# Ledger of designs, part 20: designed miniproteins, single chains, continued (5)

Each design is a single chain, and the fold is of that chain. pLDDT is the mean over its residues in the fold that is shown.

## One batch from the design tools (miniprotein)

Design m16708
Fold by ESMFold2-Fast:
Structure m16708 (fold): chain A 77 residues (1-77)
Amino acid sequence: SLAEGVKALIAGDYETAVEHFQKVLEKDPNNGRALYLLASALFQLGKLEEAEKYAEKAREAGLESAESLLKLIREKK
C-alpha cells in the first residue's frame, strides 16, 4: 500500500519502498503521489534515469513538488 511504502521510505529501506509504490501504480497508474514517492526512492538508490522518468510522470499528474525533485535529479546526473 501507499502507507507501507511511505513507512519503508522513512526507515531508509528504499528498495522495499520501491516495491510498495510499484504495486500501488499497478492498481492506480495515475497516482501522482505514488509516482512522486517512487521517484524519490529511486533517487535515494542512485537510479537517476528511472527517478527522472517517474518524477516527470508525477509532474504530468499535477504534483507540483515533482518539479523540485526533477531539478535535484538533474543536478546529480
Scores: mean pLDDT 85

Design m16709
Fold by ESMFold2-Fast:
Structure m16709 (fold): chain A 67 residues (1-67)
Amino acid sequence: GIDEAADELAQKFGVSKETARAIVEAAIELLKKGMSELEATLYIAHRFGVSFEAARAAVEKARELLK
């Protein structure tokens, strides 16, 4: 679920669990609105000040959670 995705993201990229939860939740909402994975990744990287790799991982986790 979201909690497990956030924990993995926090551990891998050195972001707080609170920030990781926020970016996973944001990625889910952006994908639900029909934003592309690339657009969602760029938006999250900019909005949360995280690396492109961290944002990409969050978007991938969000996509898996929406299956």
Scores: mean pLDDT 86

Design m16710
Fold by ESMFold2-Fast:
Structure m16710 (fold): chain A 60 residues (1-60)
Amino acid sequence: SVMDKTALLRAFIEAQPAELRHAVAQALLGPLRDFESLSEEQLRAAMEAARAAVEAAAAP
């Protein structure tokens, strides 16, 4: 459900290191354009991709 996906997204953002949290949220704006139509699997994939991209950009 949209509520379950929203709770999952909120928990994911809150779990990010404080210094990366804003960047991860920004990286998700494009991938989550059609948020209501995404499956939980698609949402998880988008979250993993956003985190990986932000981590790569922030390294070292």
Scores: mean pLDDT 78

Design m16711
Fold by ESMFold2-Fast:
Parts: C-alpha cells; structure tokens; sequence
Structure m16711 (fold): chain A 78 residues (1-78)
C-alpha cells in the first residue's frame, strides 16, 4: 500500500542521510517511517532499529534504548 511504499522510501533516504553524516535528517526520516509502519510490525521493527542507531550516534542513549525495547516487544509478538 502507499504508506508501506513511503515508509520504504523514507528508510532509504534515512540511510543516505546517515551515510552522509546528516544525523538530524536521518532521524526525521526514520521517525516518519516508523509512524507510517504502524500497522506493519516487521517494517516498524526495521524503522525502530535504524532510529535507535541514529539516536546512539547522537549520544541519545536513553531514547535509543526505548526504541530498541519497542522493537523487541513487537518482534516477540511475531
């Protein structure tokens, strides 16, 4: 569906921004991807994992941990 396609595009754009060192842009794209993936648990797990990676790179370890905990909870229900 359109939301899944947009989430996949945002994940790709987030990876590009992260590789370029643009952590704020990567963060914004991964957050939007996670929101669009609300009804797709596997895609949301991917988005949350990438979000946590950017948050750790920014030194935001508590927020990264929260994202990983949410991803872990979703994975246990699959």
Amino acid sequence: NAAVQEAERLLAQGEEAFAAGDLDTALAHYRQAARLAEDDPRLKIRALGNLARVLEAQGRSAEARAALLEASRLAKEL
Scores: mean pLDDT 87

Design m16712
Fold by ESMFold2-Fast:
Structure m16712 (fold): chain A 70 residues (1-70)
Amino acid sequence: GEEELKRLEERIEELKEEIKKLEKELKELEADPDASEEEIKKLKLEIEEIEGILALIEAVLSVLRRKLER
């Protein structure tokens, strides 16, 4: 029950850290005059995919929290 909730919260934190890392890489690419638009687009898509996964895990966490409310 609660241990699964904690594991999802830890996974959410890991995904948030990965998003921050990718956002930093995106800013560095956008600042680089030699960076291709294609590389920038690929990184943006990767960020969107991880944000999508994060949203799904947060939705699951919300459902589990509601079930654990007594």
Scores: mean pLDDT 82

Design m16713
Fold by ESMFold2-Fast:
Structure m16713 (fold): chain A 100 residues (1-100)
Amino acid sequence: SEEGEKEAREAEEEAERAREAAREGRAAEAAREAAEAAAEAAEAADAGDAEGAERAGEEAAEAGVEAARMAAEAGDSVAAARAAGAAAGAAGAAHYARLK
C-alpha cells in the first residue's frame, strides 16, 4: 500500500534524524568539557600557578581537538566554534602563565 511505503520512509527519516541528533549531542558535550578545561587553565593562570595552567591548558587543547573532530563528523558548527575557542583559550592561558 502507498500509505505503508510512506510510513516506512518517514520512519527511516526519523531514525536518521535521531542518529544525527545523537552525534550532535555528543559533540556539544565534548565541546562543553573542553570549555570547562580551558576555564580551569585560565583560573590557574590568574592564580599565578604556571605549572597548573600548563597542565590544564594541555588537557583543554587535547579535549578541544577531540571535540572539533566530533563536531566535524556531526556537522555541528556551534560545537566546532566552541571547541576551537577552548583550544585557543588554553593556549593563551599557558602562554600568559609562562610570562610571569
Scores: mean pLDDT 74

Design m16714
Fold by ESMFold2-Fast:
Structure m16714 (fold): chain A 99 residues (1-99)
Amino acid sequence: MRERIDELFAKMDENIELGKKLVEEWAKEEGYEVLSYSVLFADEDRVVMLVELKGKDGKIKFYLAVLEKTEDGYTLTIYPVDEKTFKLDESKAKTYKFK
């Protein structure tokens, strides 16, 4: 039914907006300015975004932000992106839990 599709899109939009809000809060705490968001993937349980940030030194940095819905709420995982290889450094990933 059309109602199911509308509910799915509503959940995706809510997840995208929550992801942006949580990324902005994280960036502010770390001393970054958010320049742009590129939503790479969104569904009812997950959002993956490429985030462009400017540091206090004026340098541009890229991070991959993954918001996932869990039984206990949400997790936001932030991965630094290597500027030359575009690979994720999973060893430097930071995970935040939200209820």
Scores: mean pLDDT 78

Design m16715
Fold by ESMFold2-Fast:
Structure m16715 (fold): chain A 106 residues (1-106)
Amino acid sequence: MVPLPASAAPDAAAVAARLRAALEAEGHTDVADAAAEAFAAGLVAYGRGDYETAIAHFEKAAELAPDSRLGARALALAGAAAKKLGDDERAAELYAKAAAIDPSLA
């Protein structure tokens, strides 16, 4: 289960800082800022009900950090956003990609 922030702009900055630190700890230092910012932007869009924009941001975060825990979580959240749009096939594909990187998300 992935909790989403209830308050957008301050929470997004805090999430980005935390995810950047996690990516740096995993050795993804060259993409940490860009990937964390894309993930935070996706959370903001998701919280506002803009699921198409959320998917685009989460896919960008996953592309920047494809074999990271952030990338896996981004794909899982993109799947959740696709499901909110009623696109169950796209959601299944995104969840499968997330589970392939981090089986705990399956």
Scores: mean pLDDT 74

Design m16716
Fold by ESMFold2-Fast:
Parts: sequence; structure tokens; C-alpha cells
Structure m16716 (fold): chain A 63 residues (1-63)
Amino acid sequence: GDRLLVGARAIVEAARRGLAEAAAALAEQLIRLGLAPELARRILEAARRGDTEEAVRLAESLL
């Protein structure tokens, strides 16, 4: 299975629910796994700022 797609969908779901800390933790997991590291870091930065709308947009670009 594609772990990147599973991770991206999980981030979208968390961010759509306003769960910024959960979205950040999921993005950190993608970074640790070496999955789309540039984009995962951008998602992490957005989530840490509480910009869940931007986190959704970035994660959807992986889908």
C-alpha cells in the first residue's frame, strides 16, 4: 500500500477537523519515514502555525 497516500489523507482529515497538533504529528511521521520530505515540512510548518486550511491544501497536493 502507498503509505504516503494514507498519511496525506490522515493529515487532511485531522486538519479539516481543526486538529492542528494531530496534523503536525502526522506530518512529522512522514518526515521520519522519508515520504515527500519537502512538502511534509511545509505541512508541519503550516500546522504548527495553526493554519489548518493551508495544511489541507498542501496535503491534498499529495493525493
Scores: mean pLDDT 86

Design m16717
Fold by ESMFold2-Fast:
Structure m16717 (fold): chain A 75 residues (1-75)
Amino acid sequence: MREELLEEAAEQAEIFSLLARYVIAKRNGDLEEAIRDLEQLIAKLRELYEKTGNEFYKRLIEEAEADLAQLRAQL
């Protein structure tokens, strides 16, 4: 249980880190970096959704994929 809680906390920290990087890149107009960060975020959210079955992660994936499509259209 302790290791499982630490692994989950580490995964959540990684998601927040990727989200922060995405927001900063988007704010700076670095579309290529924003796309890369968002793709990594989506991959991590998919892993958590498969592991937990939590609909919250599924909704975040859908929102992130919509943002990714908009960013790719700007390149």
Scores: mean pLDDT 80

Design m16718
Fold by ESMFold2-Fast:
Structure m16718 (fold): chain A 64 residues (1-64)
Amino acid sequence: GPVGEEALRLAEEALELARRGEHERAKQLMDKAQVLGVRAHLEGDTETVARVGELLRETRELLE
């Protein structure tokens, strides 16, 4: 749904920012993607939530 699609876009952008070394911006977008991911989960968008989780995990690894 629209919420899950927005969460995916934000998670994808966060990953790209982390790859560029833009760590503060990446963390801000990760937080927003996580909040929207929770909303998508409550709507039953299980596949989208799983993808968001994978992207956020990869982003966190880059921010270490």
Scores: mean pLDDT 87

Design m16720
Fold by ESMFold2-Fast:
Structure m16720 (fold): chain A 120 residues (1-120)
Amino acid sequence: MPVVTESGGGTVAEGGSLTLTSHFSGYGDNLTGVSWLREAPGKGGVAVASITASGKVGYAEEVKGRFTISVDKAASTAYLNMSNLKKEDTGTYYSIASGIDPETGALTMTAGEGTQVTVV
C-alpha cells in the first residue's frame, strides 16, 4: 500500500530558505507524479508545485522563481526547495503522490500528514 511522509518544515525568517522532503513508497516503478499543496487559515488548499516521474514541472505564479521541485526516483524522494520566503508562504504543506498501486492495479493518490512552515 502506498505511503507518503513529509519532513523539513519549521520556523524561518522572511527572506530565508527551507527544503521540504517527501518520501513515498509502495508505488514501485508506477509513480506518475508528486505535487505539493499549501493549506493556510482562511485560504483553503492551494497547489504550489508539481513534478511528473519524467521530470516535467509546474508552479503556481506566486512561487515561480522562488520554489524548485525535484524528484529522485531511485530514492523515492521528492524535494521542494523554497527560497526568498514570504509571510504569505506560511501554512501546512502536504505532498501528494500519484500512480498505480502495483498490488491492486488501481490508480491511487496518497497524501501525507503534512509539515508546518512558519515565516516570521
Scores: mean pLDDT 82

Design m16721
Fold by ESMFold2-Fast:
Structure m16721 (fold): chain A 93 residues (1-93)
Amino acid sequence: MSRLARLLMAASIVLTAAELEHPEYKEEIEKVRKLLMEAGDAIDKGDYETALKLFKEAEKEVRKLVEKHPDSPYFRAALEIVEEARKEVEKLK
């Protein structure tokens, strides 16, 4: 499995845990999930420029969640995973 595929799977697991612990942020978490799914689709098509834009938008949305709930280890973990995925995509373009 590629490093990007593993990072996207890790993000999915962490976001699922975040939704269970913080159901009040369900809509914001779902927006991040959608952005990451669209980024994965872009990677599968070799469109790394679109994937990079989508990861940057996902990073911005996760950062807002960290600001709203700074004590959540799940939002912090999601931010770190998305930042790492963005850096991996930057190496491929």
Scores: mean pLDDT 86

Design m16722
Fold by ESMFold2-Fast:
Structure m16722 (fold): chain A 55 residues (1-55)
Amino acid sequence: GVEAEIEELLRRAEELRARAEELRKVDPNSLEAEILEGVAALLEGVANLLRKKSS
């Protein structure tokens, strides 16, 4: 169901943010970290839209 899809998107976003944090410990200006953070934000945005439509 939609709830399972929302949970999966948020879980993947959390994993990407954790990876970005590790990259930023090595290089605070990491472009790879910025890309991962951007993708995580997009996944979180999609999850929020799905949540609103399932209400």
Scores: mean pLDDT 85

Design m16723
Fold by ESMFold2-Fast:
Structure m16723 (fold): chain A 102 residues (1-102)
Amino acid sequence: MEEEIRELEERIREFILETARKLGLELSEETIEKAVELYLEFLKAAEERNIPIPDERTVIAASLVLASRENGQPVTTREVGEAIGISQTSIRNTLLEMGALL
């Protein structure tokens, strides 16, 4: 359980860092940690309410967009979508759902 959570957190962090690298961004540790926190909180909230969870990459992308806005390093859904090959619409819809649940 604890090891599985650590592996998930590390995978999320690596994906965020890869996305930032593709965007040419130097993300603060606070932004990265906040994105990981938002991802985990969303998964828990969605699971507890029996809500279908979107694709992992899409949820990570939405979490990054939300965390970046809160920490003064705003990244757009378009920029992230283009960097990782995900629909801007999918990221936006997930971000709206996160806002409703969190």
Scores: mean pLDDT 80

Design m16724
Fold by ESMFold2-Fast:
Structure m16724 (fold): chain A 60 residues (1-60)
Amino acid sequence: MEKEELIKKFNELSDKLVELRRKAREAQAAGDTEAYEKIMEEIKKVSDELVKIFKEIREL
């Protein structure tokens, strides 16, 4: 298990989170409830994954 690989993944997910939040606002403004809910679910998964990676880094 490589710490540098985990940090790289953390940065990638962090960037993805910013993009997803922007898309969620766009879907909400368009009234696309299905797209909004799908994006919010993905945001939750990405956020949870970031927390897990942070814990893994601490356990190395």
Scores: mean pLDDT 81

Design m16725
Fold by ESMFold2-Fast:
Structure m16725 (fold): chain A 61 residues (1-61)
Amino acid sequence: MLSDEEVRENVLKYAEENKVPEEVKKEIEKLLDEAMSASPEERERLYNEVLRLLLQSLHAQ
């Protein structure tokens, strides 16, 4: 099972490998950083936003 830090690193690596724009990658990194310090409810919201940004970037262009 992956630690929270490993999940963060894997998400950022996935974004890099799939050529997600730098602006979007910075937003994802910021959301992941906030999620690590957030309450469970806020963490779920932040992770959902990360997934949305990844899917939007990969699906659109």
Scores: mean pLDDT 75

Design m16726
Fold by ESMFold2-Fast:
Structure m16726 (fold): chain A 101 residues (1-101)
Amino acid sequence: ELAERAEEEAEEAERAAEEGKAREAGEEAAEAAAYAAKAAEAAKDKEEAERAREAAERAARAATRAALRAETAEEVAVAAGGAIAAAGAAFLAALKAGLPA
């Protein structure tokens, strides 16, 4: 299930952020964004689109936290990039679910 993969990558982004691994958090958030976008496109109902949105929002929050705590410009760029990608995926999934974004 694509939504389940988005949730798994979001969990990895959260774990990386907690461990202070800003680059990993950004990379996992970007993966969560990709799976969430595909899950939203493939969603059979509002419930599946909601799961994709929630996963992408979790990934965006994790990558944002990692970016704010990153010690190098390179780590900030990767974590911020992941956060932006995940936020975009969340927005698209919310529209698919019929929610205000």
Scores: mean pLDDT 85

Design m16727
Fold by ESMFold2-Fast:
Structure m16727 (fold): chain A 61 residues (1-61)
Amino acid sequence: SPYEKVRAEARKVLDSTEDVREALVKAMEIIQKALDDGKITVEQAQELARELLAEHRRRVA
C-alpha cells in the first residue's frame, strides 16, 4: 500500500542518516510530501509522525 511504502521510506532515511536531528527532519519531510501528494491520509501522516518522534526520543535518551 502507499502507506507501507511511505512508512518504509521514512524509516529507511531515519535509520541511514547518521545525525539524529537531520534524520528526523528528513523522515518528516517524506511524510509531509506523501500527504501533499495525496498518497496517505492525514490520520496516517499523524500516526507515522508519532512513530518517528517516539523512535527519535528513544535514540536521543
Scores: mean pLDDT 82

Design m16728
Fold by ESMFold2-Fast:
Structure m16728 (fold): chain A 69 residues (1-69)
Amino acid sequence: SNAAEAIERELLRLHVLEGLSGEVAKRAFEAAMEVVKRGGSKEDVARALEAEGLSPEQARRIAEAVYAV
């Protein structure tokens, strides 16, 4: 899905360029996708990403990218 592609691309960027661990990226992807699948809001996606270890700014940008498509 477009949402999965957006989340994966941004998490890969954070992993390669900002040192986000692969384990954190994997958990963040799974958490964000679960929220998207259940019809959660942009805020719900951001909160799920923060719970997995992303900063508020990183989480917000990914959530915005997901709902921009």
Scores: mean pLDDT 83

Design m16729
Fold by ESMFold2-Fast:
Structure m16729 (fold): chain A 75 residues (1-75)
Amino acid sequence: RIKEVAEKFKPSEDASPKVKELLEEAARAALEGDYEKAAELFAEAARLAALEEGFSEEEAEEAAEEVRRKVLELA
């Protein structure tokens, strides 16, 4: 469910520690049943990963919003 959405926007092996930290926090929130917090953290991780790969801020925000909505829909 949530794992499938995260994999769609997964960072590369070279993703920054910040992105990896956000993914860990998102997974922890999901395990605790706080899917709203998990969705926000997954979205922020996707946004930062896109920016680090050189996508525009506009594209990063679009990716983040899509991930947030998909995570909430699957919860």
Scores: mean pLDDT 72

Design m16730
Fold by ESMFold2-Fast:
Structure m16730 (fold): chain A 70 residues (1-70)
Amino acid sequence: SELAKRLNLDEETKKKIDSLSEEKQEELEKRLREYEARMVRLLLAGEISPEEATARFREEAKKLVEELSK
């Protein structure tokens, strides 16, 4: 996944993404795009740092992968 490579996710999380069905991978990408849009808005408003936004986005990606792996 281009998204997983861009975020430099750990190998375990990447393997979980690769094991998801195409439908679940599309849902993951959609939810992550929506979350990224929210983080960008907070960054532009000065409410969050770029480092904090990256950390939150990475944690959300892991959480969504675990949820969709059920």
Scores: mean pLDDT 76

Design m16731
Fold by ESMFold2-Fast:
Structure m16731 (fold): chain A 65 residues (1-65)
Amino acid sequence: SNAQRALELGKEYYEKGDYDNAIAAYRAAISLDPNNKEAWKALAEVLRKQGKFDEADIYEKKAEE
């Protein structure tokens, strides 16, 4: 699916340390499939890596719902 491809692309950027492109790809995955809990968790993790703790907490909560 398009959401799955966006999630995979985000993981590839994350592995390369390209957090800005990882965030963009994970946001695209969420836009395509808001029920993809893995994408919400991945987005929260990248935001924590960038020190954006408040934003990370919001997305972490979305992953748990």
Scores: mean pLDDT 85

Design m16732
Fold by ESMFold2-Fast:
Structure m16732 (fold): chain A 62 residues (1-62)
Amino acid sequence: LKGAIVEVVEDFKAEKPEELSLKKGEIVEILEVVDGEHVKVKSLKTGEEGIVPVRYLRLLSE
């Protein structure tokens, strides 16, 4: 998963400062796997980084 380019499948709203809010259809890069449910991503649109639940993401090649 690290280095993968993925699409946001549902809107996600950050509730913690370390989380990143994302809208459906945004493209992000996975920088780090935090745990089985969370990844750190970088928005390719804004360059912002933060933690997002993996369930909001899908691989573009899948």
Scores: mean pLDDT 79

Design m16733
Fold by ESMFold2-Fast:
Structure m16733 (fold): chain A 62 residues (1-62)
Amino acid sequence: SLSEIKQAFEAIPGVKSAQVVQSGDYFDVTLTVAEALTSEQYAQIIEIAKKYNVSSITVVQV
């Protein structure tokens, strides 16, 4: 579900919010962060993305 994907991304330290939009069988995700993410945080993002058929990820620093 969209809520499950959103919660998975928002559980990553440094992610302030996640916006998830469904497009067919795929999902587009926008992550809002306050600070630059570490390599370990990016690895967690990629693992979640692969698990849930995410087609695009955009990271926005605010």
Scores: mean pLDDT 83

Design m16734
Fold by ESMFold2-Fast:
Parts: sequence; C-alpha cells; structure tokens
Structure m16734 (fold): chain A 117 residues (1-117)
Amino acid sequence: SKLEEIKNLMKEAVDVLKHAIRIGEKAAEETGDEELRRMVEELHRTYEQLEKVIENLKSLEDAKKAVELLHRAVDILGRMLTLLEEKGYPQEVLDELAREVARINDLVLKIEEILES
C-alpha cells in the first residue's frame, strides 16, 4: 500500500538521521560549541517526534506531519554543516554529513511524490 511504502522510506530517512545526529554529537563534544549543542538537542527532539509519528502512522495526514519533521531536521543539519565549515571541521566529516543530508532530502522527495500521486 501507499502507507507501507511511505513508512519504509521514512524508516530509512530516520536511520540516516540517527547517523547524522551522531556526527553532530561528536562535533559538539569536540568543539565545546554551545550553538552546536543546542542544534543537536533540537535534532534529538525532532527525531523523537518523528519516531512517534512513524510508529502511529495510519493516514496520509500523519505522513505529511512526518515530512514536516524531516524538513525541520534537514534545515537544522544544513545550519550545522555551515557552522562546522566555518569552524574548519575536517572535510571528510563535512562530506559525510552532506551526503547524509542529501540522502534524507532524496527520501523526502520520494515520499512527497507518493503523497501527490
């Protein structure tokens, strides 16, 4: 069903988001930056809300709410990536985080395509 396909794509996006959050946590710890720490805390709250929506996914409206939360996570990760670049954080880590952000965006676009079909 549409909902099952959406749920599977959302679970993939959440797994990628979990890895991105771990990168952010390590960067916040290594830099001691309070803004990064606040971004990580916001990502954790978004992740927890997203997990609950996915677990209780019963309607297309629930799926739209999950998409809004994924857009929020991508926005925070993009700001985090910019801040880490400004701090001269290692390019290999920046490239990994950028790939994970791109993967979440790709999954969100696929979910939105299903929702509009």
Scores: mean pLDDT 89

Design m16735
Fold by ESMFold2-Fast:
Structure m16735 (fold): chain A 58 residues (1-58)
Amino acid sequence: SAGDAAKAAAVGGLSGDVELGAELARKHMTEEGARAAAEAGAQGDGVKALEYAERGEL
């Protein structure tokens, strides 16, 4: 599903490549949601990052 793909992309970014994670998430969710997830991940807030990815929005 698109939500599962977005979560995986956000987690991938958190783990090693935030830029790539954000790009992959953008393909499966809103641009604002993808950015919010990547930003939360960059701050070390994986829970919030996954929550944004699941919603597909801010």
Scores: mean pLDDT 61

Design m16736
Fold by ESMFold2-Fast:
Structure m16736 (fold): chain A 63 residues (1-63)
Amino acid sequence: DEVIELIKKNPDKKFKVTITVGSSDGGSRGKGNEAKNKLSQFDNVEVTFKEVRSGFGIEVEEL
C-alpha cells in the first residue's frame, strides 16, 4: 500500500487520511475498515471516514 510506505518514510510528519466509503456497499465498508486498521498502527496518522452514496477512495494530506 503506497499510503503506508509514505507514512513509514516520513515518521516526523503528521498526516490526515480521509477514507471515502459507500453507505450501501459492504465491500467499500470492508476496504475502509481494513485501511483504518492498518493506518491506526501509526502515531502520526489521523483517520477520518466520509460516507457517500456509492464509491471508495483514499485521500492523504500532510498536516
Scores: mean pLDDT 73

Design m16737
Fold by ESMFold2-Fast:
Structure m16737 (fold): chain A 88 residues (1-88)
Amino acid sequence: MSKEELLKEAKELLKKALELAKEGNLEEAEKLYKKAVKLIREAFAGDLEADITLGVADLVLGTYKAVGEEQEGLIKALEILIEFLESQ
């Protein structure tokens, strides 16, 4: 898969995950989030900005889960990654 194909698929997965997260389908949303993260990591292998952005998204999600705010954390993490991909 080309970098362009990986990013297109990742962006589609993140947008679907965001819709599911807003509807409260957190299990399916997180599955799509994890799939998108793998594609982004492959597409941006060795890119410091991408590594930092993925790390920030994971930290946000983990922090919100730890305080029982999983839905809000997942939405925020998804928005961080969507904004990153749209800025490329």
Scores: mean pLDDT 87

Design m16738
Fold by ESMFold2-Fast:
Structure m16738 (fold): chain A 76 residues (1-76)
Amino acid sequence: PVVPTPEELELLKQASEAIEAGDYEKAIEYLEKLVEVSKDPRLRALALFAMGQAYEKLGDLEKAKELFAEAKALAA
């Protein structure tokens, strides 16, 4: 198992805190950074899935659908 880096863990924490606060736009920003810095396909899939859920909460169903498809493909 690949251990997340301190940067990846901090981005996950910030995204989680933003989601709990209902700040889905800010959560998406942290998750996008996580996808950019992480080379772990499992963490990238998790981030893409979480972004999809955040976009769904914002009403962008088309973007959410695209992100869920990307997450599923990467997790396989």
Scores: mean pLDDT 84

Design m16739
Fold by ESMFold2-Fast:
Parts: C-alpha cells; sequence; structure tokens
Structure m16739 (fold): chain A 65 residues (1-65)
C-alpha cells in the first residue's frame, strides 16, 4: 500500500470518527480513531500521525460532555 493510499484511509477514518462523535456513537468513534492512528503510525508520516492524534482528542472531549 502506498503512502498516498494510507493517507487517504487515515483521512476517511478520521472523518468517519468525527461523524460518529456528532451522532453520539462514542464507541464507534473510538474504534475508528484508533484504527486511523494505527495506520498513521505505520506510514511514518508526522502530519498523518498529528491528524489522527487530533481526531482522538476530539473523541475524548466528546466523552466528557
Amino acid sequence: MSTEEIGKKVLELSLQALDAVAQGDLDKAMELAYEARRLAKESGDGGLIHLAGLTMTVVQLGKTK
């Protein structure tokens, strides 16, 4: 899998996680955010790792309120 394909998947999973937070499905949001972070770390791309980290932070904030 190319870095470009991994980047596209990380973005798609991150957007799906944010949508799940908006719907109140925090378990699904956590699962999607975790998968995005795993793929981002496998890519070694700092920008993708930061994007996945921000998505995880938004999910965690959603659980607090």
Scores: mean pLDDT 79

Design m16740
Fold by ESMFold2-Fast:
Parts: C-alpha cells; structure tokens; sequence
Structure m16740 (fold): chain A 68 residues (1-68)
C-alpha cells in the first residue's frame, strides 16, 4: 500500500521514470500497485501505456486469486 501511494505521487508529479522504476523493482506486485501506476499514466495523458499495463495486470491478478 505505501509503495502504491509513492508510485502515484511520482507519476502525479510527472516523474514517470521514477514511478516505473519503483514499480519494476518490487518483487511482490499486488493489484493496488498496478492500479497506482495505471492511474499515474492516465493523469499524465499516457492512455496507451495505461491500457497496456491494465492488460498486464489482468493476467497477473488472475494468477493471484488463491490466498490459502
């Protein structure tokens, strides 16, 4: 959650490279982290990148449906 907020902060400030680097450096990426990055792209008018990441999130999120 805290990292998701930091991703949104960097992306909202136009620091997309920093947001992307933080996102990519995470070993445990949850749905919230993908949503934060997607929102950041949308806020910066990068709709194509947001769409690409959304599709990637859908695939990875389905693999995370079992919590046990």
Amino acid sequence: EKKAKLIEKYANEGKLEMAEHLFLSMKKKGKKHYVAMIKGYVLNGKFEKAKELFEKMKKKTKEHYEAL
Scores: mean pLDDT 73

Design m16741
Fold by ESMFold2-Fast:
Structure m16741 (fold): chain A 61 residues (1-61)
Amino acid sequence: SLDDRVAEVKREAMRRLNERVDEIRRTDPENFDSLVDQASQDIAQETARRLEELREEAEKE
């Protein structure tokens, strides 16, 4: 269902954010706040695009 696909996209986004936060903490701790803010924005934009694509796909079915 669309709801299941939306839930999966959101879970994947949270997983990617958590992985990126852990990576930043290990590799660039001095720039942590700015890099986390940028990563959060990038993931949010990508997630929004994917959700819009899913809605358009469901409308065509």
Scores: mean pLDDT 83

Design m16742
Fold by ESMFold2-Fast:
Parts: sequence; C-alpha cells; structure tokens
Structure m16742 (fold): chain A 60 residues (1-60)
Amino acid sequence: THNDEANRLVDEGDRYRAAGDYRTAADLYRKAADHYRKSGSTLRADRMYDLADENLDLDK
C-alpha cells in the first residue's frame, strides 16, 4: 500500500539523517510525503514535507 511504501521511505530517510546525509534524507522524506498524500494521510504527508525542508536547511 502507499502507507507501507511511505513507512519504508521514512525509515530509509531516518537512516540517512542519522548518518548526516541530509540531502538524501530530504529526498526520501519528500517521496514518503507523496505516498502518504496519495493514501489520504494528509497530516502525515504535511509532516514529511516539513521534515524534508528541515533536512535541506541542515544541508545548508
């Protein structure tokens, strides 16, 4: 499902964020947000878009 795919992308993004690869983490969070939005999980999608932007800010 889109939710299962989004959850996998979030886990992957968290792994890259922990490693300091903020750009890759941001890309993965954005992909997760798109999948949450397609599943109707609007609040989770918004949160993932915010995380993507936050990680891009950390990347400078």
Scores: mean pLDDT 83

Design m16744
Fold by ESMFold2-Fast:
Structure m16744 (fold): chain A 71 residues (1-71)
Amino acid sequence: SAEEALQQGRRAYAAGDYETAVAHYREALALDPRNREAALGLVMALNALGRPEEAQAFAAELRARHPELFE
C-alpha cells in the first residue's frame, strides 16, 4: 500500500539509506500521486543524495499537476 511504502521510505531515510528511501517514496507516489508526505520525503532524500536538480524538477512537475500539495 501507499502507507506501507511511505513508512519504508521514512525508515530508510532515518537510517541514512537515501537511495532506498527514494525508491520507497516513488512507490508511495505511484500508488497515491497526491501523498504530500511521500512527495516531501522524496525531495528531502534526493537533496540528501546530492541530487538537488532532480528534487527541483520533481517539485516543479508535482506543483504543476497538484498545486494543493504546496500549501
Scores: mean pLDDT 82

